Designed miniproteins, single chains, continued (5). Designs and how they scored, part 81

Each design is a single chain, and the fold is of that chain. pLDDT is the mean over its residues in the fold that is shown.

## One batch from the design tools (miniprotein)

Design m18810
Fold by ESMFold2-Fast:
Structure m18810 (fold): chain A 56 residues (1-56)
Amino acid sequence: SLQLQNQAKEAFLALINGDPRKAAAALVLVAKDGKFKDLPFETLAKALNEAKQALP
């Protein structure tokens, strides 16, 4: 759990630093689901995959 949480934080920081537009879109999708706070790694991975499909 803690290891997955740390990996999720690192992945999200890398996304924010690499591409703020994709990070913003991923955040919107995660916030919409409302699950980001409970299981950030799985939710982040799913939102990132969905953002990949939605973003140009």
Scores: mean pLDDT 57

Design m18811
Fold by ESMFold2-Fast:
Structure m18811 (fold): chain A 85 residues (1-85)
Amino acid sequence: SLDERLEQITQTLKSMGLSEEEAEGSAIGEMAHLLVGYAGGLQSSGDFEKANEILKLVSEANRALADGDLEKAREYVKKAWEIYD
């Protein structure tokens, strides 16, 4: 599921003229942003423990993206997605 979503976003961005690295980073960033929204939904339903863990992992992913570490950013987003799914 996550790998399919990341691949679709990456391919779309590459078709719009982004480089491989830029497209991958942007796809990871988009998934991190979606996970923040999903965590908000979990908080609204009372699932605070899951929401907090997702937000912690998203924070780590965003730090890795800022550092240019796409592999580490992808790993954190994948862990957050596995908690959500």
Scores: mean pLDDT 87

Design m18812
Fold by ESMFold2-Fast:
Structure m18812 (fold): chain A 69 residues (1-69)
Amino acid sequence: MEEVREKLYKEAGGKKTIPVDELADVVKKALGLSDEKADRVQALAWGRSGGAPTVSIDTAAEAVVEVLG
């Protein structure tokens, strides 16, 4: 979990939030996920955010852990 947060934070350029429409690209670059898994992360984060245009690093990391676990 913590390593996922740190990698996402660095890939986001030190920002605490990531635009949902950019999240799939961020997780592919930060974590080496496939397009299919990255799209699932984006969809889960979108749902957890209640349709907000940006998600926190914590929400993004939780979506990553769920897709990988």
Scores: mean pLDDT 80

Design m18813
Fold by ESMFold2-Fast:
Structure m18813 (fold): chain A 73 residues (1-73)
Amino acid sequence: SSLLEQGRHLSLAATHLLRQDQNPGDEEARQRALEHIGKASPGDRKRVLEAYEKSVEAAATLAGELATSRLLE
């Protein structure tokens, strides 16, 4: 996938993770976030999933940072 496509998936993951953080127990937001994380590069996917195991907020922040980096290249 292109860097633009990778950045778009990370941006969508960040959006859904933020929605889940604001609405604890939102299973749709969780499922959509995981779907978009799964479409990121293997390295980015691993980092975001490791953050997700610790904190939804940490995963949202990291996904947003990675998305910005990919989309600006």
Scores: mean pLDDT 84

Design m18814
Fold by ESMFold2-Fast:
Structure m18814 (fold): chain A 95 residues (1-95)
Amino acid sequence: SLEELLDEFGELARELASLFPGMLRSTVVRMVDGIRDLLREGRREEAVEQAEVLLRYVGGLVDGISPSLSEEQRKEAEELLERGRELVRRMRELV
């Protein structure tokens, strides 16, 4: 269901956020909470659109902090981003 995919995406976004400084982590958490609120309000299309925005934002953050990440952290971040893209694609099919 869209609800299950958004929950999985939110968990993935929080996992990616653990790689970032506290201020950037707080921004990601707020965006995830906003997506959940949209879904609870029945604003399904907007929830998916905001998930797409969050994925792009987090991708940009990974690129920006890449020089500060270990090779293992970089690999983990790229794997999480790839899974995030897959989840967003599947969510898009449900709205």
Scores: mean pLDDT 86

Design m18815
Fold by ESMFold2-Fast:
Structure m18815 (fold): chain A 95 residues (1-95)
Amino acid sequence: SSQLDQAELVLGEMLIKLQGLLQIYTETDPELARKVNEILSKYLPKILDALEQGDLDGLIELVRELLQELRKEAPEATEVISVVEETLQRLEEIK
């Protein structure tokens, strides 16, 4: 569907931005990079699986769960949190 195509584009943009931020964190705050990477490693495979299954509702819920986990476990990763917040808003607008 056009909604799934838009969701794929939005998620692709999120992944590019998160990869860039993780590279910066690896150099400036490697412990924060480790925490963020651990959280992303839990959620990104599930998010991609939901996209592959065409489950837009499940996808949005997983991005929301990712955002809450980042806020709880890595609140100092403000740029990462902002990227995920923007992604969630854009996905909710598609639906």
Scores: mean pLDDT 90

Design m18816
Fold by ESMFold2-Fast:
Order: structure tokens, then C-alpha cells, then sequence
Structure m18816 (fold): chain A 85 residues (1-85)
């Protein structure tokens, strides 16, 4: 369980990083680029803090919530891509 949650968290962080990098490169909106750059800088600290909290969390609930967040991130990425078409 813990290893699966750690792997899912790393996948989530990687997906978020890719989305933010994509927004920084492709967005013409200065506010979006600024937010993406700030989020990218905070991402390593957020990952470390979340990993430290994992042993104290309800791992089954955390795993399910993490899967939902990943799905929402993929949906937001697709909606962003559709707006650029």
C-alpha cells in the first residue's frame, strides 16, 4: 500500500510538472505563465512534505483521492489543449 501511494504521488507530481511546463511554453497569458513558474518552483518542496506525511495518512483513502486528482489533471490538460485549437 505505502509503495503504491508513493508511486501514485510521484506520477501525480510528474503529470503536474509536465502540465505546468507545457503551460509555461505555450500559454500567451502572462498570469498563467507566472502561476506555472511559481508552481514549478514549489513542486519539489510539496512532494517532499507529502511523502513525509504518507505514513500518518489513511493510505486507502489517500490512494483513492490521488487517483481522482490525476484524472482531474488529465481533464484540465485536455480542456486547455482544446482551447488552443
Amino acid sequence: MLKEVEELLREYVEALRELLEWALENSKDEEIRKRAEEALKELPALEEETLKQLPTLDLEKTLEELKKVLEKLEEQKEKFLEKLK
Scores: mean pLDDT 72

Design m18817
Fold by ESMFold2-Fast:
Structure m18817 (fold): chain A 74 residues (1-74)
Amino acid sequence: SLELDREVLLAFVDMVRGLALSISKNPKVKEEILKLADETRRRVEELASQGRLDEANRLVKEFIEKVDELIEKE
């Protein structure tokens, strides 16, 4: 269902955020990860509400790539 798909995507964002925060040692990078996660969650909720799950999935993928870049910069 649309609700379950939304929950799965949001749970995945939360998991990636948690893992990234556990490995990051830079407070500034942690703040950027938190901000990016919050923004991504909002957009995923909006897209899922519109039935645009394909775009929501792409957004989560982009989030993961961006978080990886932020961690690599440390």
Scores: mean pLDDT 84

Design m18818
Fold by ESMFold2-Fast:
Parts: structure tokens; C-alpha cells; sequence
Structure m18818 (fold): chain A 82 residues (1-82)
């Protein structure tokens, strides 16, 4: 599925950036991903993602799988194309 493809790409991105192996089932905090987005794409991208996560009922300290992050990124992409 598109969601699985995006999750695999996120895992690969984390592997490239951190030098550690990641799978789509690995958990990170919402805050950790926001910090990664800010580092790679700037503060505005990080703030937009934070709003989507909050809309989904997630807090910064909540742990989510990379697959769940992929779902949030798909929702962010829909909001950016409106």
C-alpha cells in the first residue's frame, strides 16, 4: 500500500540520518520526528506536522511507529494540497 511504501521510505531516511537500522514497526516519539522534520525541512514543516499530530489526538511524548508517522505524513500532504 502507499502507506507501507511511505513507512519504508521513512525507515530508510532514519537509517541514512542516524546511521542505525530502522524498521516500519520501530517506535519513536512524536517530538523526535518533529525535531527530525525541523532539521531536514525547516521550522514551518515541523509546525505543520505538529498541528496534524495534535489533530490526530497525539502529544509530543506519545510513542508512534514509523508506519503511524507515514499515516500522519499522508494527512499532512492532503492539507498542503488544499
Amino acid sequence: SELDEIAEKIAYLYEIVTGKKYSVDDEITVKEFIEMLEKLFGKEAAEKFKKIAEKAGLKEDDKVTLKEIAKLLLELNEELEK
Scores: mean pLDDT 81

Design m18819
Fold by ESMFold2-Fast:
Order: C-alpha cells, then structure tokens, then sequence
Structure m18819 (fold): chain A 79 residues (1-79)
C-alpha cells in the first residue's frame, strides 16, 4: 500500500513539473490532505481550492485533469 509520504512526494513532483496555476491547485490539495492527516479542519483549504478551480480557463481545467490522472496512475502503481 502506498504511504501518505509516497503520495505526497508524487504530488510534489507533478506540481514542480506543472504550470503555476496547476501547481497552486496541487499545493492546496497537499495542504488539505495534511490537515486531514493531522485531524485538522480542511474546509478553509478546500474552499480556497474550489475558488481557484472556478477561476481556471477550460484549457487549464483540462491540464489539471490530465495531471490528476497521472498522479492517480503513479499512486496506484505504488500499491
């Protein structure tokens, strides 16, 4: 099973390769996951993430979807 640390590392690597707008979204997702792992309320981070995604262009949303698919495939391969 992939550890949280392995999942976080995959997301960080993909964020570093991504356009700034996608990197910001991935960084917010990592922070939200960390909040959940610590037993903290992720709601403020999720609301910020939602606002960021709502302001994205269709092209940026497509790129985000492709990056999220790559992250999911890489995480599944670690299992």
Amino acid sequence: MASFEEIEEVMKEEAEKSDPEIKEVLELMIEAIRAVQRGEDPTPLLEKLKEKVQKMTPEQKKKLTEVLREIAERVEALS
Scores: mean pLDDT 81

Design m18820
Fold by ESMFold2-Fast:
Structure m18820 (fold): chain A 80 residues (1-80)
Amino acid sequence: GLSQEEREALAQQLLQDGAQVVEQLKKRTDDPEVQELLKKFQDYVDKAAQLLLDGKPEEALKEVQKAQDVLAEIFKKFGR
């Protein structure tokens, strides 16, 4: 299993990477549907980070998967 220090490091990395993705995608579009999806993505990232801090890495992975699914939907909206 992951140590507390490893979970804290992963939680910090997830929050940093998630925030960077949101800021970069906000700059690319004014689409209100994308803004709603970005909020949903951030909510899943925040939940995953909290679950890592709470010592629940398997539950955190499920929330990361949901965040990735939302990110895929955002990229579909940038497609033609």
Scores: mean pLDDT 85

Design m18821
Fold by ESMFold2-Fast:
Structure m18821 (fold): chain A 74 residues (1-74)
Amino acid sequence: LEEVREILEKAGYEILDVYKAGNLYVFIVKKDGKYSAVIYDEETGDLYFTDRYDSKEEALKAAEDHAGVKFEKL
C-alpha cells in the first residue's frame, strides 16, 4: 500500500480517499482538476486506472462498476 501511494504521488496525483473490498484497494485521486480512481489488487499487484471525471463520486462509481463490488472507506 505505501509503495502504491508513493508511485501515485510521484506521478503527480493527490490522494484524497482510500477504499477497500477484499483484496482490492481504491485510491480516489485528483490531477489537473479531474478525479479518477486507481484500483490496486494486493494479491496480483495490478493497478487499474479509471477515466477522469468531474467528481469523486463518479470516479468511485466507475471503480465499483469495473470491479463489480462496493467499496468501504478506510
Scores: mean pLDDT 85

Design m18822
Fold by ESMFold2-Fast:
Structure m18822 (fold): chain A 76 residues (1-76)
Amino acid sequence: DAAARGEALLRRLEELLRGRPELSDAEIAALLEAARLVLEAGRLDAVEEAVRLLEAGRSLVEALAPLLAALAELAA
């Protein structure tokens, strides 16, 4: 079920982003909205990769790159 998978990924992403002291509540909300748009477009792999990189302890720049790239493609 893609919807259930997407909800689980959003919840996990929120947990991981809230664990990063460099992010404000407003920044976390914006990133979760970006992830939601990417999931609605069927780009689940981009959100999965971001979660995987965050769980591996990668930098925010590296971990968020797949998500932001997917979002940029949707804006074109």
Scores: mean pLDDT 85

Design m18823
Fold by ESMFold2-Fast:
Structure m18823 (fold): chain A 69 residues (1-69)
Amino acid sequence: SSEVERLLAEALEAARRGDVATAIRLAREASQLDPSRAGEIADRLGTLGVILGDEALVAAMRELGREFE
């Protein structure tokens, strides 16, 4: 949905700013709106976390993916 896409885009932007707490919150909101996309959301933000060297974001995205399995 457009709302999930908006939340994911905002989460990616928050992660790039180093606002990990906001990135995690928005990823969770997007996953709650469409649980079928939670794996995609976790993978996209987790991959960004690896690129940025943000271990907290990577760990949080593993947890999000597990929670919505």
Scores: mean pLDDT 88

Design m18824
Fold by ESMFold2-Fast:
Structure m18824 (fold): chain A 60 residues (1-60)
Amino acid sequence: GTLEERLRALELLKENGADVRAFAPQLVRGLTPEQKEEVIEKVRELFGDDAAEALREAAR
């Protein structure tokens, strides 16, 4: 589903050294509030707190 596609995209961004902040609006677009929280938490695990807060801001 959409959530699994977003979580997989995060893993690929991490493996390729891409800037997750550049994709923040696209990563949270069309997700439910609960799915947004799962994506933000995965970003926190992979990229750290500052990157997770950037996604939270994009999700507003």
Scores: mean pLDDT 82

Design m18825
Fold by ESMFold2-Fast:
Structure m18825 (fold): chain A 78 residues (1-78)
Amino acid sequence: DSAEANLTARLTRIAREMQERGLSPQEVADRLRGRGFSPELAELAARTLYELAVVRGAPPEDAARETTRLVLEAERRR
């Protein structure tokens, strides 16, 4: 719960920066790798946030929540 909430809050801020500042998927992946994400999880998160928040125009909180769910599922499989 707390880990999911912390990740969702971080991804919400990133999704907002992607929409408002034009932060690229590559820059998002680089930031997440710098925070300890594996390359695969960073790319998954960056791609999913871009598709949901930028391409589809979803609210940042909604894009972040869905991305968090996918990242945690992928991490559980390891």
Scores: mean pLDDT 85

Design m18826
Fold by ESMFold2-Fast:
Structure m18826 (fold): chain A 100 residues (1-100)
Amino acid sequence: SEEEEVKEKLIELYEKEWHLNEEQIEALRELIDEGIENRKNISYSEEQREVFTKFLEKLGLPTEAVDLLDGALVGMAILAVMLHRKDWELLKEFTSTGSG
């Protein structure tokens, strides 16, 4: 599928860029899958857009990516890497989406 192709390309890019190990790649796959699922079931809110923009800013990536169809996938891939860095504060803030 087109989504699967994008997912594999994102994983390959982050593996090469950040020298991810096998465990980190697996976590990245799982979080991208959850991001795809959530994107289909939940509207991309202004709050989520701001969260992704802040993550992109912190990692030195172009914030314009958040406005693209792949912005959510990029955000989820970044969060997967941050999960392995144990940045629990940012991860918890993102995963608390749903107390509405």
Scores: mean pLDDT 55

Design m18827
Fold by ESMFold2-Fast:
Structure m18827 (fold): chain A 75 residues (1-75)
Amino acid sequence: AASAGLVAAAQWGRELARTKPLDEAVREIAERFGVPEEKVRAMVEGHLTGDGLTPEQALGAAAAHAYAVKEGWHS
């Protein structure tokens, strides 16, 4: 299901925050979903500074957003 894909992407992004440096996590999200690395970084920075999210939450949200962009549901 579409929603299951979003949840899986978010969980994977959160795991990257625990196991990898931020720069590597951003690159892996960009590579997996075919979204520009600069766009993924901007998403993470927006969540950290704008929304006050933790690194785990920010990377999870960015991964879910990148998945949605790949599926054509978000820009």
Scores: mean pLDDT 80

Design m18828
Fold by ESMFold2-Fast:
Structure m18828 (fold): chain A 65 residues (1-65)
Amino acid sequence: MLTEEDLELLEEKVDLSPLERKIARLAVEGKSAEEIAKELGVPKSSVSRLLRELEELARRLREEE
């Protein structure tokens, strides 16, 4: 699950799209992929995939610090 710290690292080190930033922030707020998908009007599969990619990127960035 994405944390506030993960979001800060991603925003600092990665050029996130506006959609990716919205997804990450909603996830940090504790919303599920289904809730995020409904709010943003995108498929749940797309949200789940992007969240997984963002979590993996944040983990790698923490390991490189």
Scores: mean pLDDT 79

Design m18829
Fold by ESMFold2-Fast:
Structure m18829 (fold): chain A 77 residues (1-77)
Amino acid sequence: MLEERAEELAKEAEELLKKTVEYIDKDKEKSKEYLKEFVKTSEEMIKVMEEMGDFEGAEYLRKLTEETEKYLMEKIE
């Protein structure tokens, strides 16, 4: 169901974000790949939230994802 899918995507995004941060100092290429997967997973979660009618949460997550991507990309480079 949509709620279960949102929880799965949230866990995946959290793990990908954790790996992105972990690999910043160890392997910049892997860090970039994890960041790309994090953004993709977050985009899927935004879509699920919109399908559930949580438009405010979806908009918040979109903005947070964009800011996080910017911040981490600067740290990786």
Scores: mean pLDDT 83

Design m18830
Fold by ESMFold2-Fast:
Structure m18830 (fold): chain A 83 residues (1-83)
Amino acid sequence: SAALAADLAAAEAVAGPDFTALVQEVLALKKQGHGKEIDDEMKKLAKEKVEELKKKGVTLSSQESIEEYARILREAIAKVKAK
Protein backbone atom coordinates (compact mmCIF):
# COMPACT_ATOMS: atom_id res chain seq x y z
CA SER A 1 0.00 0.00 0.00
CA ALA A 2 0.98 3.68 -0.28
CA ALA A 3 1.15 3.91 3.53
CA LEU A 4 3.59 0.96 3.71
CA ALA A 5 5.74 2.55 0.98
CA ALA A 6 5.88 5.82 2.95
CA ASP A 7 6.70 3.92 6.18
CA LEU A 8 9.48 2.07 4.30
CA ALA A 9 11.07 5.36 3.17
CA ALA A 10 10.81 6.85 6.68
CA ALA A 11 12.23 3.72 8.33
CA GLU A 12 15.19 3.53 5.90
CA ALA A 13 16.06 7.15 6.75
CA VAL A 14 15.85 6.64 10.55
CA ALA A 15 16.53 2.94 11.35
CA GLY A 16 19.90 2.74 9.59
CA PRO A 17 21.78 -0.37 8.36
CA ASP A 18 19.59 -3.05 10.02
CA PHE A 19 16.47 -1.79 8.25
CA THR A 20 18.41 -1.36 4.99
CA ALA A 21 19.44 -5.05 5.30
CA LEU A 22 15.76 -6.08 5.57
CA VAL A 23 14.87 -3.97 2.50
CA GLN A 24 17.77 -5.54 0.54
CA GLU A 25 16.53 -9.04 1.52
CA VAL A 26 13.03 -8.21 0.17
CA LEU A 27 14.55 -6.88 -3.08
CA ALA A 28 16.68 -10.05 -3.41
CA LEU A 29 13.57 -12.24 -3.02
CA LYS A 30 11.78 -10.16 -5.69
CA LYS A 31 14.75 -10.58 -8.07
CA GLN A 32 14.62 -14.37 -7.44
CA GLY A 33 10.99 -14.44 -8.68
CA HIS A 34 9.33 -14.42 -5.23
CA GLY A 35 7.91 -10.90 -5.69
CA LYS A 36 4.24 -11.93 -5.56
CA GLU A 37 4.82 -14.21 -2.54
CA ILE A 38 6.62 -11.51 -0.51
CA ASP A 39 4.03 -8.85 -1.49
CA ASP A 40 1.13 -11.18 -0.54
CA GLU A 41 2.72 -12.01 2.85
CA MET A 42 3.42 -8.33 3.62
CA LYS A 43 -0.17 -7.36 2.69
CA LYS A 44 -1.58 -10.17 4.87
CA LEU A 45 0.53 -9.17 7.90
CA ALA A 46 -0.27 -5.46 7.40
CA LYS A 47 -4.02 -6.25 7.20
CA GLU A 48 -3.82 -8.33 10.42
CA LYS A 49 -2.09 -5.42 12.22
CA VAL A 50 -4.60 -2.84 10.90
CA GLU A 51 -7.51 -5.03 12.14
CA GLU A 52 -5.80 -5.43 15.56
CA LEU A 53 -5.30 -1.65 15.91
CA LYS A 54 -8.90 -1.00 14.79
CA LYS A 55 -10.24 -3.37 17.48
CA LYS A 56 -8.11 -1.62 20.14
CA GLY A 57 -8.89 1.90 18.86
CA VAL A 58 -5.15 2.67 18.84
CA THR A 59 -3.17 4.99 16.53
CA LEU A 60 0.56 4.23 16.32
CA SER A 61 3.27 6.89 16.71
CA SER A 62 5.77 7.30 13.84
CA GLN A 63 8.36 5.26 15.77
CA GLU A 64 5.83 2.49 16.56
CA SER A 65 4.78 2.40 12.86
CA ILE A 66 8.43 1.99 11.82
CA GLU A 67 8.93 -0.81 14.40
CA GLU A 68 5.78 -2.61 13.16
CA TYR A 69 6.89 -2.26 9.53
CA ALA A 70 10.28 -3.81 10.40
CA ARG A 71 8.46 -6.68 12.18
CA ILE A 72 6.24 -7.25 9.11
CA LEU A 73 9.33 -7.34 6.85
CA ARG A 74 11.12 -9.88 9.09
CA GLU A 75 8.07 -12.16 9.34
CA ALA A 76 7.26 -11.95 5.61
CA ILE A 77 10.89 -12.75 4.68
CA ALA A 78 10.93 -15.73 7.08
CA LYS A 79 7.65 -17.14 5.71
CA VAL A 80 8.69 -16.79 2.04
CA LYS A 81 12.10 -18.41 2.73
CA ALA A 82 10.35 -21.32 4.52
CA LYS A 83 8.38 -22.15 1.35
Scores: mean pLDDT 75

Design m18831
Fold by ESMFold2-Fast:
Structure m18831 (fold): chain A 100 residues (1-100)
Amino acid sequence: SEIEELARKAEKTIGEAVEKITQDPNATEETRKILAETAELVKELMDLIENKAPREEIIKQVERLLQKLRELRKVASPEAAEIIDKAIELLRELLKKLKE
C-alpha cells in the first residue's frame, strides 16, 4: 500500500529526529516531553493504519502528529529541525493520498 509505505517512511524519519534530539545535551525538559508525546502519536498512527481504521480517523491522527512535529521543530536544534521538516513533508504527502 502506498499509504503504508509513506507512513513507514514518516515513522523512520521521525525516529531519526527523535534520536538526534535524544543525543542533544542542550535538550530541555519541555523538548523531552514533546518528544515522548510525538513517539506516542506515531505509535497510534501506525496502529490505526495496521488495523485498517476509517480514513477519517487516520487523517485526524496525521493532523495531530503534524501539529506536534511543528511544536517539536520550535524547540529542536537546526539539524533535528531539518529532519522534522522532511517528516512533515512525508506526512503532508500521506494526508494528500488519504484525502484522494
Scores: mean pLDDT 86

Design m18832
Fold by ESMFold2-Fast:
Order: sequence, then C-alpha cells, then structure tokens
Structure m18832 (fold): chain A 69 residues (1-69)
Amino acid sequence: GSSVIKANLIKELTELLRSKGVSEEDIQKVVDLIENGASEEEIREFLESLGLSEEEIDGVLKGLRAVKA
C-alpha cells in the first residue's frame, strides 16, 4: 500500500482515539504497533483494552488490510 493511505488511516484512528479520551501515550503505542507490522490479533487486543467497540475495531482492521493490498 502507499504511505499516503497508511498515513490517512493513522490520522483517522488517532483522531478517533483522542475523541474517546485515550491518552497520547496509548495512541502512540497503537501507531507503533501498526508501523511495526503487529498481527491483527495483537492490534485487536490492544484496541479492546482502550475501550473500542467490536465494530470500530473491525473498521480499523479492514483499513489495515487495504494498506497491505
């Protein structure tokens, strides 16, 4: 995937997490997981720990699959 698509996904995800009151430290951890190619399971587990719904997590993972295609 292009760096632009990945950057847009990260931007939208960080804006969502900030709107939910997630700390900048935890937002940075999510970005690091995505940048380092963590598994979908690892990303899901961390997002669940931050209080995201199953629907929100599925949206993020679909976005990550699009970046990898």
Scores: mean pLDDT 79

Design m18833
Fold by ESMFold2-Fast:
Structure m18833 (fold): chain A 66 residues (1-66)
Amino acid sequence: TQQQLQQLGQQLWQQGQEQIRRLTEQGRREAEKQPTPSEGSKILIRHQEEGSRIQQQLLQQHYDLT
C-alpha cells in the first residue's frame, strides 16, 4: 500500500541521514588524528563530498517513495 511505501521511505531516509551524520563525525575524528591541519582538511573534504553524494541519492529516493 501507499502507507507501507511511505513508512519504508521514512525508515530509509532516517537510516541515510544517520549514516551521513556518522560519516561526518568519523571524518572529523580522523582529521583530528592527522599530524597537520592541511592533511586533516583533505580528510574532511573527502567525507563531506561523500556525504553530499549520499544526501542527493536520499533526496531522490525520498521523492520517489513519497
Scores: mean pLDDT 76

Design m18834
Fold by ESMFold2-Fast:
Structure m18834 (fold): chain A 85 residues (1-85)
Amino acid sequence: DVEEKVKKMAKNEEETLGAEKIGFSKEVDEEYGRTVVTAKLEYYDSIFKKKSILTIVAVSGGRDPYSNIPIKEKMFFSFEEIPEP
């Protein structure tokens, strides 16, 4: 379950970075059988002394058209700095 994987990873980052979960969403593309789960975490980067957002995305993509076997899950992380004025 990609939702449980994202929740587990978000909890790990909350514990290791002292991050605060600021967003969680689940999008289901019923036409293609694709599920996308996103968690957003705000943390303070102690090295650069800036607030930053870590986004965790997990994708479960459809089924193989020949075997009807679910396509293997993919997970990736993206980083976004909050610019200071």
Scores: mean pLDDT 70

Design m18835
Fold by ESMFold2-Fast:
Structure m18835 (fold): chain A 66 residues (1-66)
Amino acid sequence: SMELIEEAERLLREGRLAEARELLRKAMSPDQAQAVERELVRRVLLEGVVPSAEEGLRIAIERAKE
């Protein structure tokens, strides 16, 4: 659901990657969860809402490599 994706985005903005990924995996297929995670990480970086740009970039690099 969209609300669950919004919750995952909030967790990503807080730097809580493991919880965001678990939330997505429980709600949808593994392939779909991976694609949504990648899109949400990109959105968080574009919006500049991460606690630090350096930390957000590290997180995005790790996740973008799958």
Scores: mean pLDDT 66

Design m18836
Fold by ESMFold2-Fast:
Order: C-alpha cells, then structure tokens, then sequence
Structure m18836 (fold): chain A 100 residues (1-100)
C-alpha cells in the first residue's frame, strides 16, 4: 500500500541518518533524496490523502530529529546539533501550515 511505502521510506531515512549522524553534508543529501521520493509518492494521491500521509510522515520525522538533537548535544557536537535543530524547526513550521 502507499502508506506502507511511505512508512518504509521514512524508516530508511532514519536508518541512514543514524549511520551518518556526524556527517552534516551526507545528512543533507539523504534528506533531499527523501523529500524528492516522498513528493513522487504523494503526487499519485488525492489532496486529502496527500495531506494525511504527509502529516504522519512529518510528525514521525520531527520526533526522530528531536532524538538526533539530544544525541548530538550529549556528544558535544555543536555543528550537528545546530543542523538538526534547524531541520526540526522547518519540520514543525511545515506541520503548522498543514493544520491550516
């Protein structure tokens, strides 16, 4: 199902980001690839289904990025912490816009 494909895509991003947590450039590329693949999957759906599945994917991603911020802070990695905080801020802003 499309829901299972989107959930699998999110899970793949989470796995790849955990492997590259200290490589901000690689993390940015992985997020970009994820966004392009997610947009392709969502383009096949109705507006209502797109909004529902996008909201779910972004909520899961935001929760994961909060964990990455915490891990970076514990490791004293200020650069990775700032990068993931910025990603989290952008995700939370996108989620607020989807509620409108």
Amino acid sequence: SMEEEIEALVAKLEEELRKNIKDVEKAEDLIGDFVEQLQDLLSKLSDEERKRLLTRALERQAEFFRKLVEEAEKQGDEESKKFFERQLYNLELALERLKE
Scores: mean pLDDT 85

Design m18837
Fold by ESMFold2-Fast:
Structure m18837 (fold): chain A 88 residues (1-88)
Amino acid sequence: MPREVLEAEVEVAVHLIAAAVYKLNGDSEGATRHLGEAVEAAERLARLDPRLGAEAAQSILDMGESIPGVDPELVERARALAEEAAAA
């Protein structure tokens, strides 16, 4: 696996874990911030590996739907990434 792909996968995983922790502690602002970082990492991952990017996007979408007051644009960006891979 190229280093750039691994780095992007790690960034997605770290920010999804952080978003989950903030969400469980009732910090929707912190959860949304880390979800945004995960979306950016997943978009980068999708440019390197569309399948891994789509899998990351699906995980982000599932998390985003469960965060109260999440920015709907972040959910839409994750949905678009997941749909792009499904349409390929």
Scores: mean pLDDT 82

Design m18838
Fold by ESMFold2-Fast:
Structure m18838 (fold): chain A 72 residues (1-72)
Amino acid sequence: ELKELFEKGFDKVRNPNISDEEYEKLKQTLLDILEGKIKPSEIQKPAIYRLMASYLEIVGEKEKAEELLKKA
């Protein structure tokens, strides 16, 4: 679910035909993970953090992306 949501968000910035609702859901999920409200499984953490970092780079949050890559 989390990985799929982030992948769809990447597609939104490359292909705007993807719904705005999905993009907002991705944004909220990212914030919830950063605030500690959602905890990915230990097995999924590295992949999810790398995916989140790529998304943050796309939206211009390079410092936050580097911080997440350090945790991955």
Scores: mean pLDDT 70

Design m18839
Fold by ESMFold2-Fast:
Structure m18839 (fold): chain A 96 residues (1-96)
Amino acid sequence: ELEKLKKEAEEAAKNGDAKKVLELIKKAIEKFGGKKGYEVAKSAVRKAIESGKGESALAAAKGMLEALDKDPNATLEEILEAIGMILRGIGLLLDK
């Protein structure tokens, strides 16, 4: 089930569906917790960036931060990675 959510989030991210990306990440956080939600969000943000989709990249990066907020063991490295992904998403939007 987690792998299914991850694949669905990656496909939504590739297609630029920012709303669906965030919805799927929130669903993963709700069902599997912050650590697993972060994994889904990170996969989606990578796919969005590879596909040049700034809106879905920002949505997925926001999902990373929401997952970290629900993870009592969140690391500074994970937080900095999420911030870096937000900046990349903004960069993709500014290229238009």
Scores: mean pLDDT 81

Design m18840
Fold by ESMFold2-Fast:
Structure m18840 (fold): chain A 58 residues (1-58)
Amino acid sequence: KGLLLENPKEIQVAGGGGFVSSVVDLAAAKGVKVTGYSGSLTPEQKAALEKKGFKFTR
């Protein structure tokens, strides 16, 4: 689950590297609610994304 196509105002992202970073930054810039992420993140990256209002999948 990681496609902007699913819900334009609510998304989940999956993958790594620049793709996830670009999607999260774009979503934050457009005020899109990010409801989850699946993939490999450092604890620091995870904390930074949570401060942007990003919520991780359980």
Scores: mean pLDDT 58

Design m18841
Fold by ESMFold2-Fast:
Structure m18841 (fold): chain A 85 residues (1-85)
Amino acid sequence: MDKETLELQVEAAVYMLRASVYILVGKKELEKGNIEEAIEAFEEAIRAAEKAIEAAEKAGDESMVEGGRKLKEEAEELLKKAKAA
């Protein structure tokens, strides 16, 4: 693994973690009835997941691409649920 590939994998991992944290925050805000804050958190999770996918694709890491896509899908479904609340 060269330095450039490693840096892209680290970037993807950081954005996947960011997406996961925002999904958790959004879920907690929904439980409290803070719909606006939940929507903002899920929108940030989608943005982070998209950046993770981009970095993973550049790194050629198919497993990280799939992980990022799953996080994006989860965040999109949660955003839809929050907007319906």
Scores: mean pLDDT 88

Design m18842
Fold by ESMFold2-Fast:
Structure m18842 (fold): chain A 70 residues (1-70)
Amino acid sequence: KKEEIERLYKQALKAIFDGNEEEALSLIEKMAELGDYETAKRIAQMLADLGSPRAKELLEKINKKIEEKK
């Protein structure tokens, strides 16, 4: 789990740097599915800060799940 999340995080960063929004969004969703909402939130925030409305929407959804799990 921990190694898998770390691998997904690095892959998501590469997708962002390559300009591959679709891949980055897919990887964020996979991290969230694994229950690592904090890492998913961090990557979604980066992509949203780069001007992705889809990442901003996904970030809001992730934040809602984090609040739900408190």
Scores: mean pLDDT 79

Design m18843
Fold by ESMFold2-Fast:
Structure m18843 (fold): chain A 55 residues (1-55)
Amino acid sequence: SKVIEEAKEKKKNVEKVLKESTDPVVIRVAEHELKKLEELLASGDEEAIKKELES
């Protein structure tokens, strides 16, 4: 599914930010985003994932 692929790519980008960033604010935001994306991907709800990607 395209939305699942887009969510997985977004997750990879967030993980890269967490690995490379030294800014505490950026790290905190990225950690929150990663947890949200992991929960959405685990749910398998493509409509919820699509809505999140559109936000």
Scores: mean pLDDT 80

Design m18844
Fold by ESMFold2-Fast:
Structure m18844 (fold): chain A 72 residues (1-72)
Amino acid sequence: MEALMEQMKAMDGKTLESSDGSKTVKVTFTVDGDKVHVEIESSYSPEEAAEIAAKLKAYLESQGFKVTVTVT
């Protein structure tokens, strides 16, 4: 857990970008101790974006983080 927390601190303010054909997703992490805010900017449907957000939130919460997610 502590090793993952240090890795997440290194991700603070970083944006991960992925594309599949004409569809794109950008994920920006803001890390403040055990709190993580995830901003997802996506060209996917609202339903697909919500599924991505829910899975990512569930994963990070399982690692002991307090997670908030914004989808645009």
Scores: mean pLDDT 74

Design m18845
Fold by ESMFold2-Fast:
Structure m18845 (fold): chain A 80 residues (1-80)
Amino acid sequence: MELEKKKEEAIEKLQKAAEDARNRSYTPLYREAYALLQEAVERVKKSKDPEEALKIADEGLTAYQRLRDAAERYEANRKK
């Protein structure tokens, strides 16, 4: 039950991140992030192993955070 609840929370976090990326889809990095997050949601939903599902979700969120950081650094450097 606890692992199933964590899986549901992980899906919600991935969907929230995808919504954020979608709102910024005019940049190539955020379009790539949106596609990656959508794929991660589908993979988590298909996984029968809750531990594997949580690992997939964590990897997806970590990849999104790295892409977001890269996009923010790129924009900061352009404004000088």
Scores: mean pLDDT 77

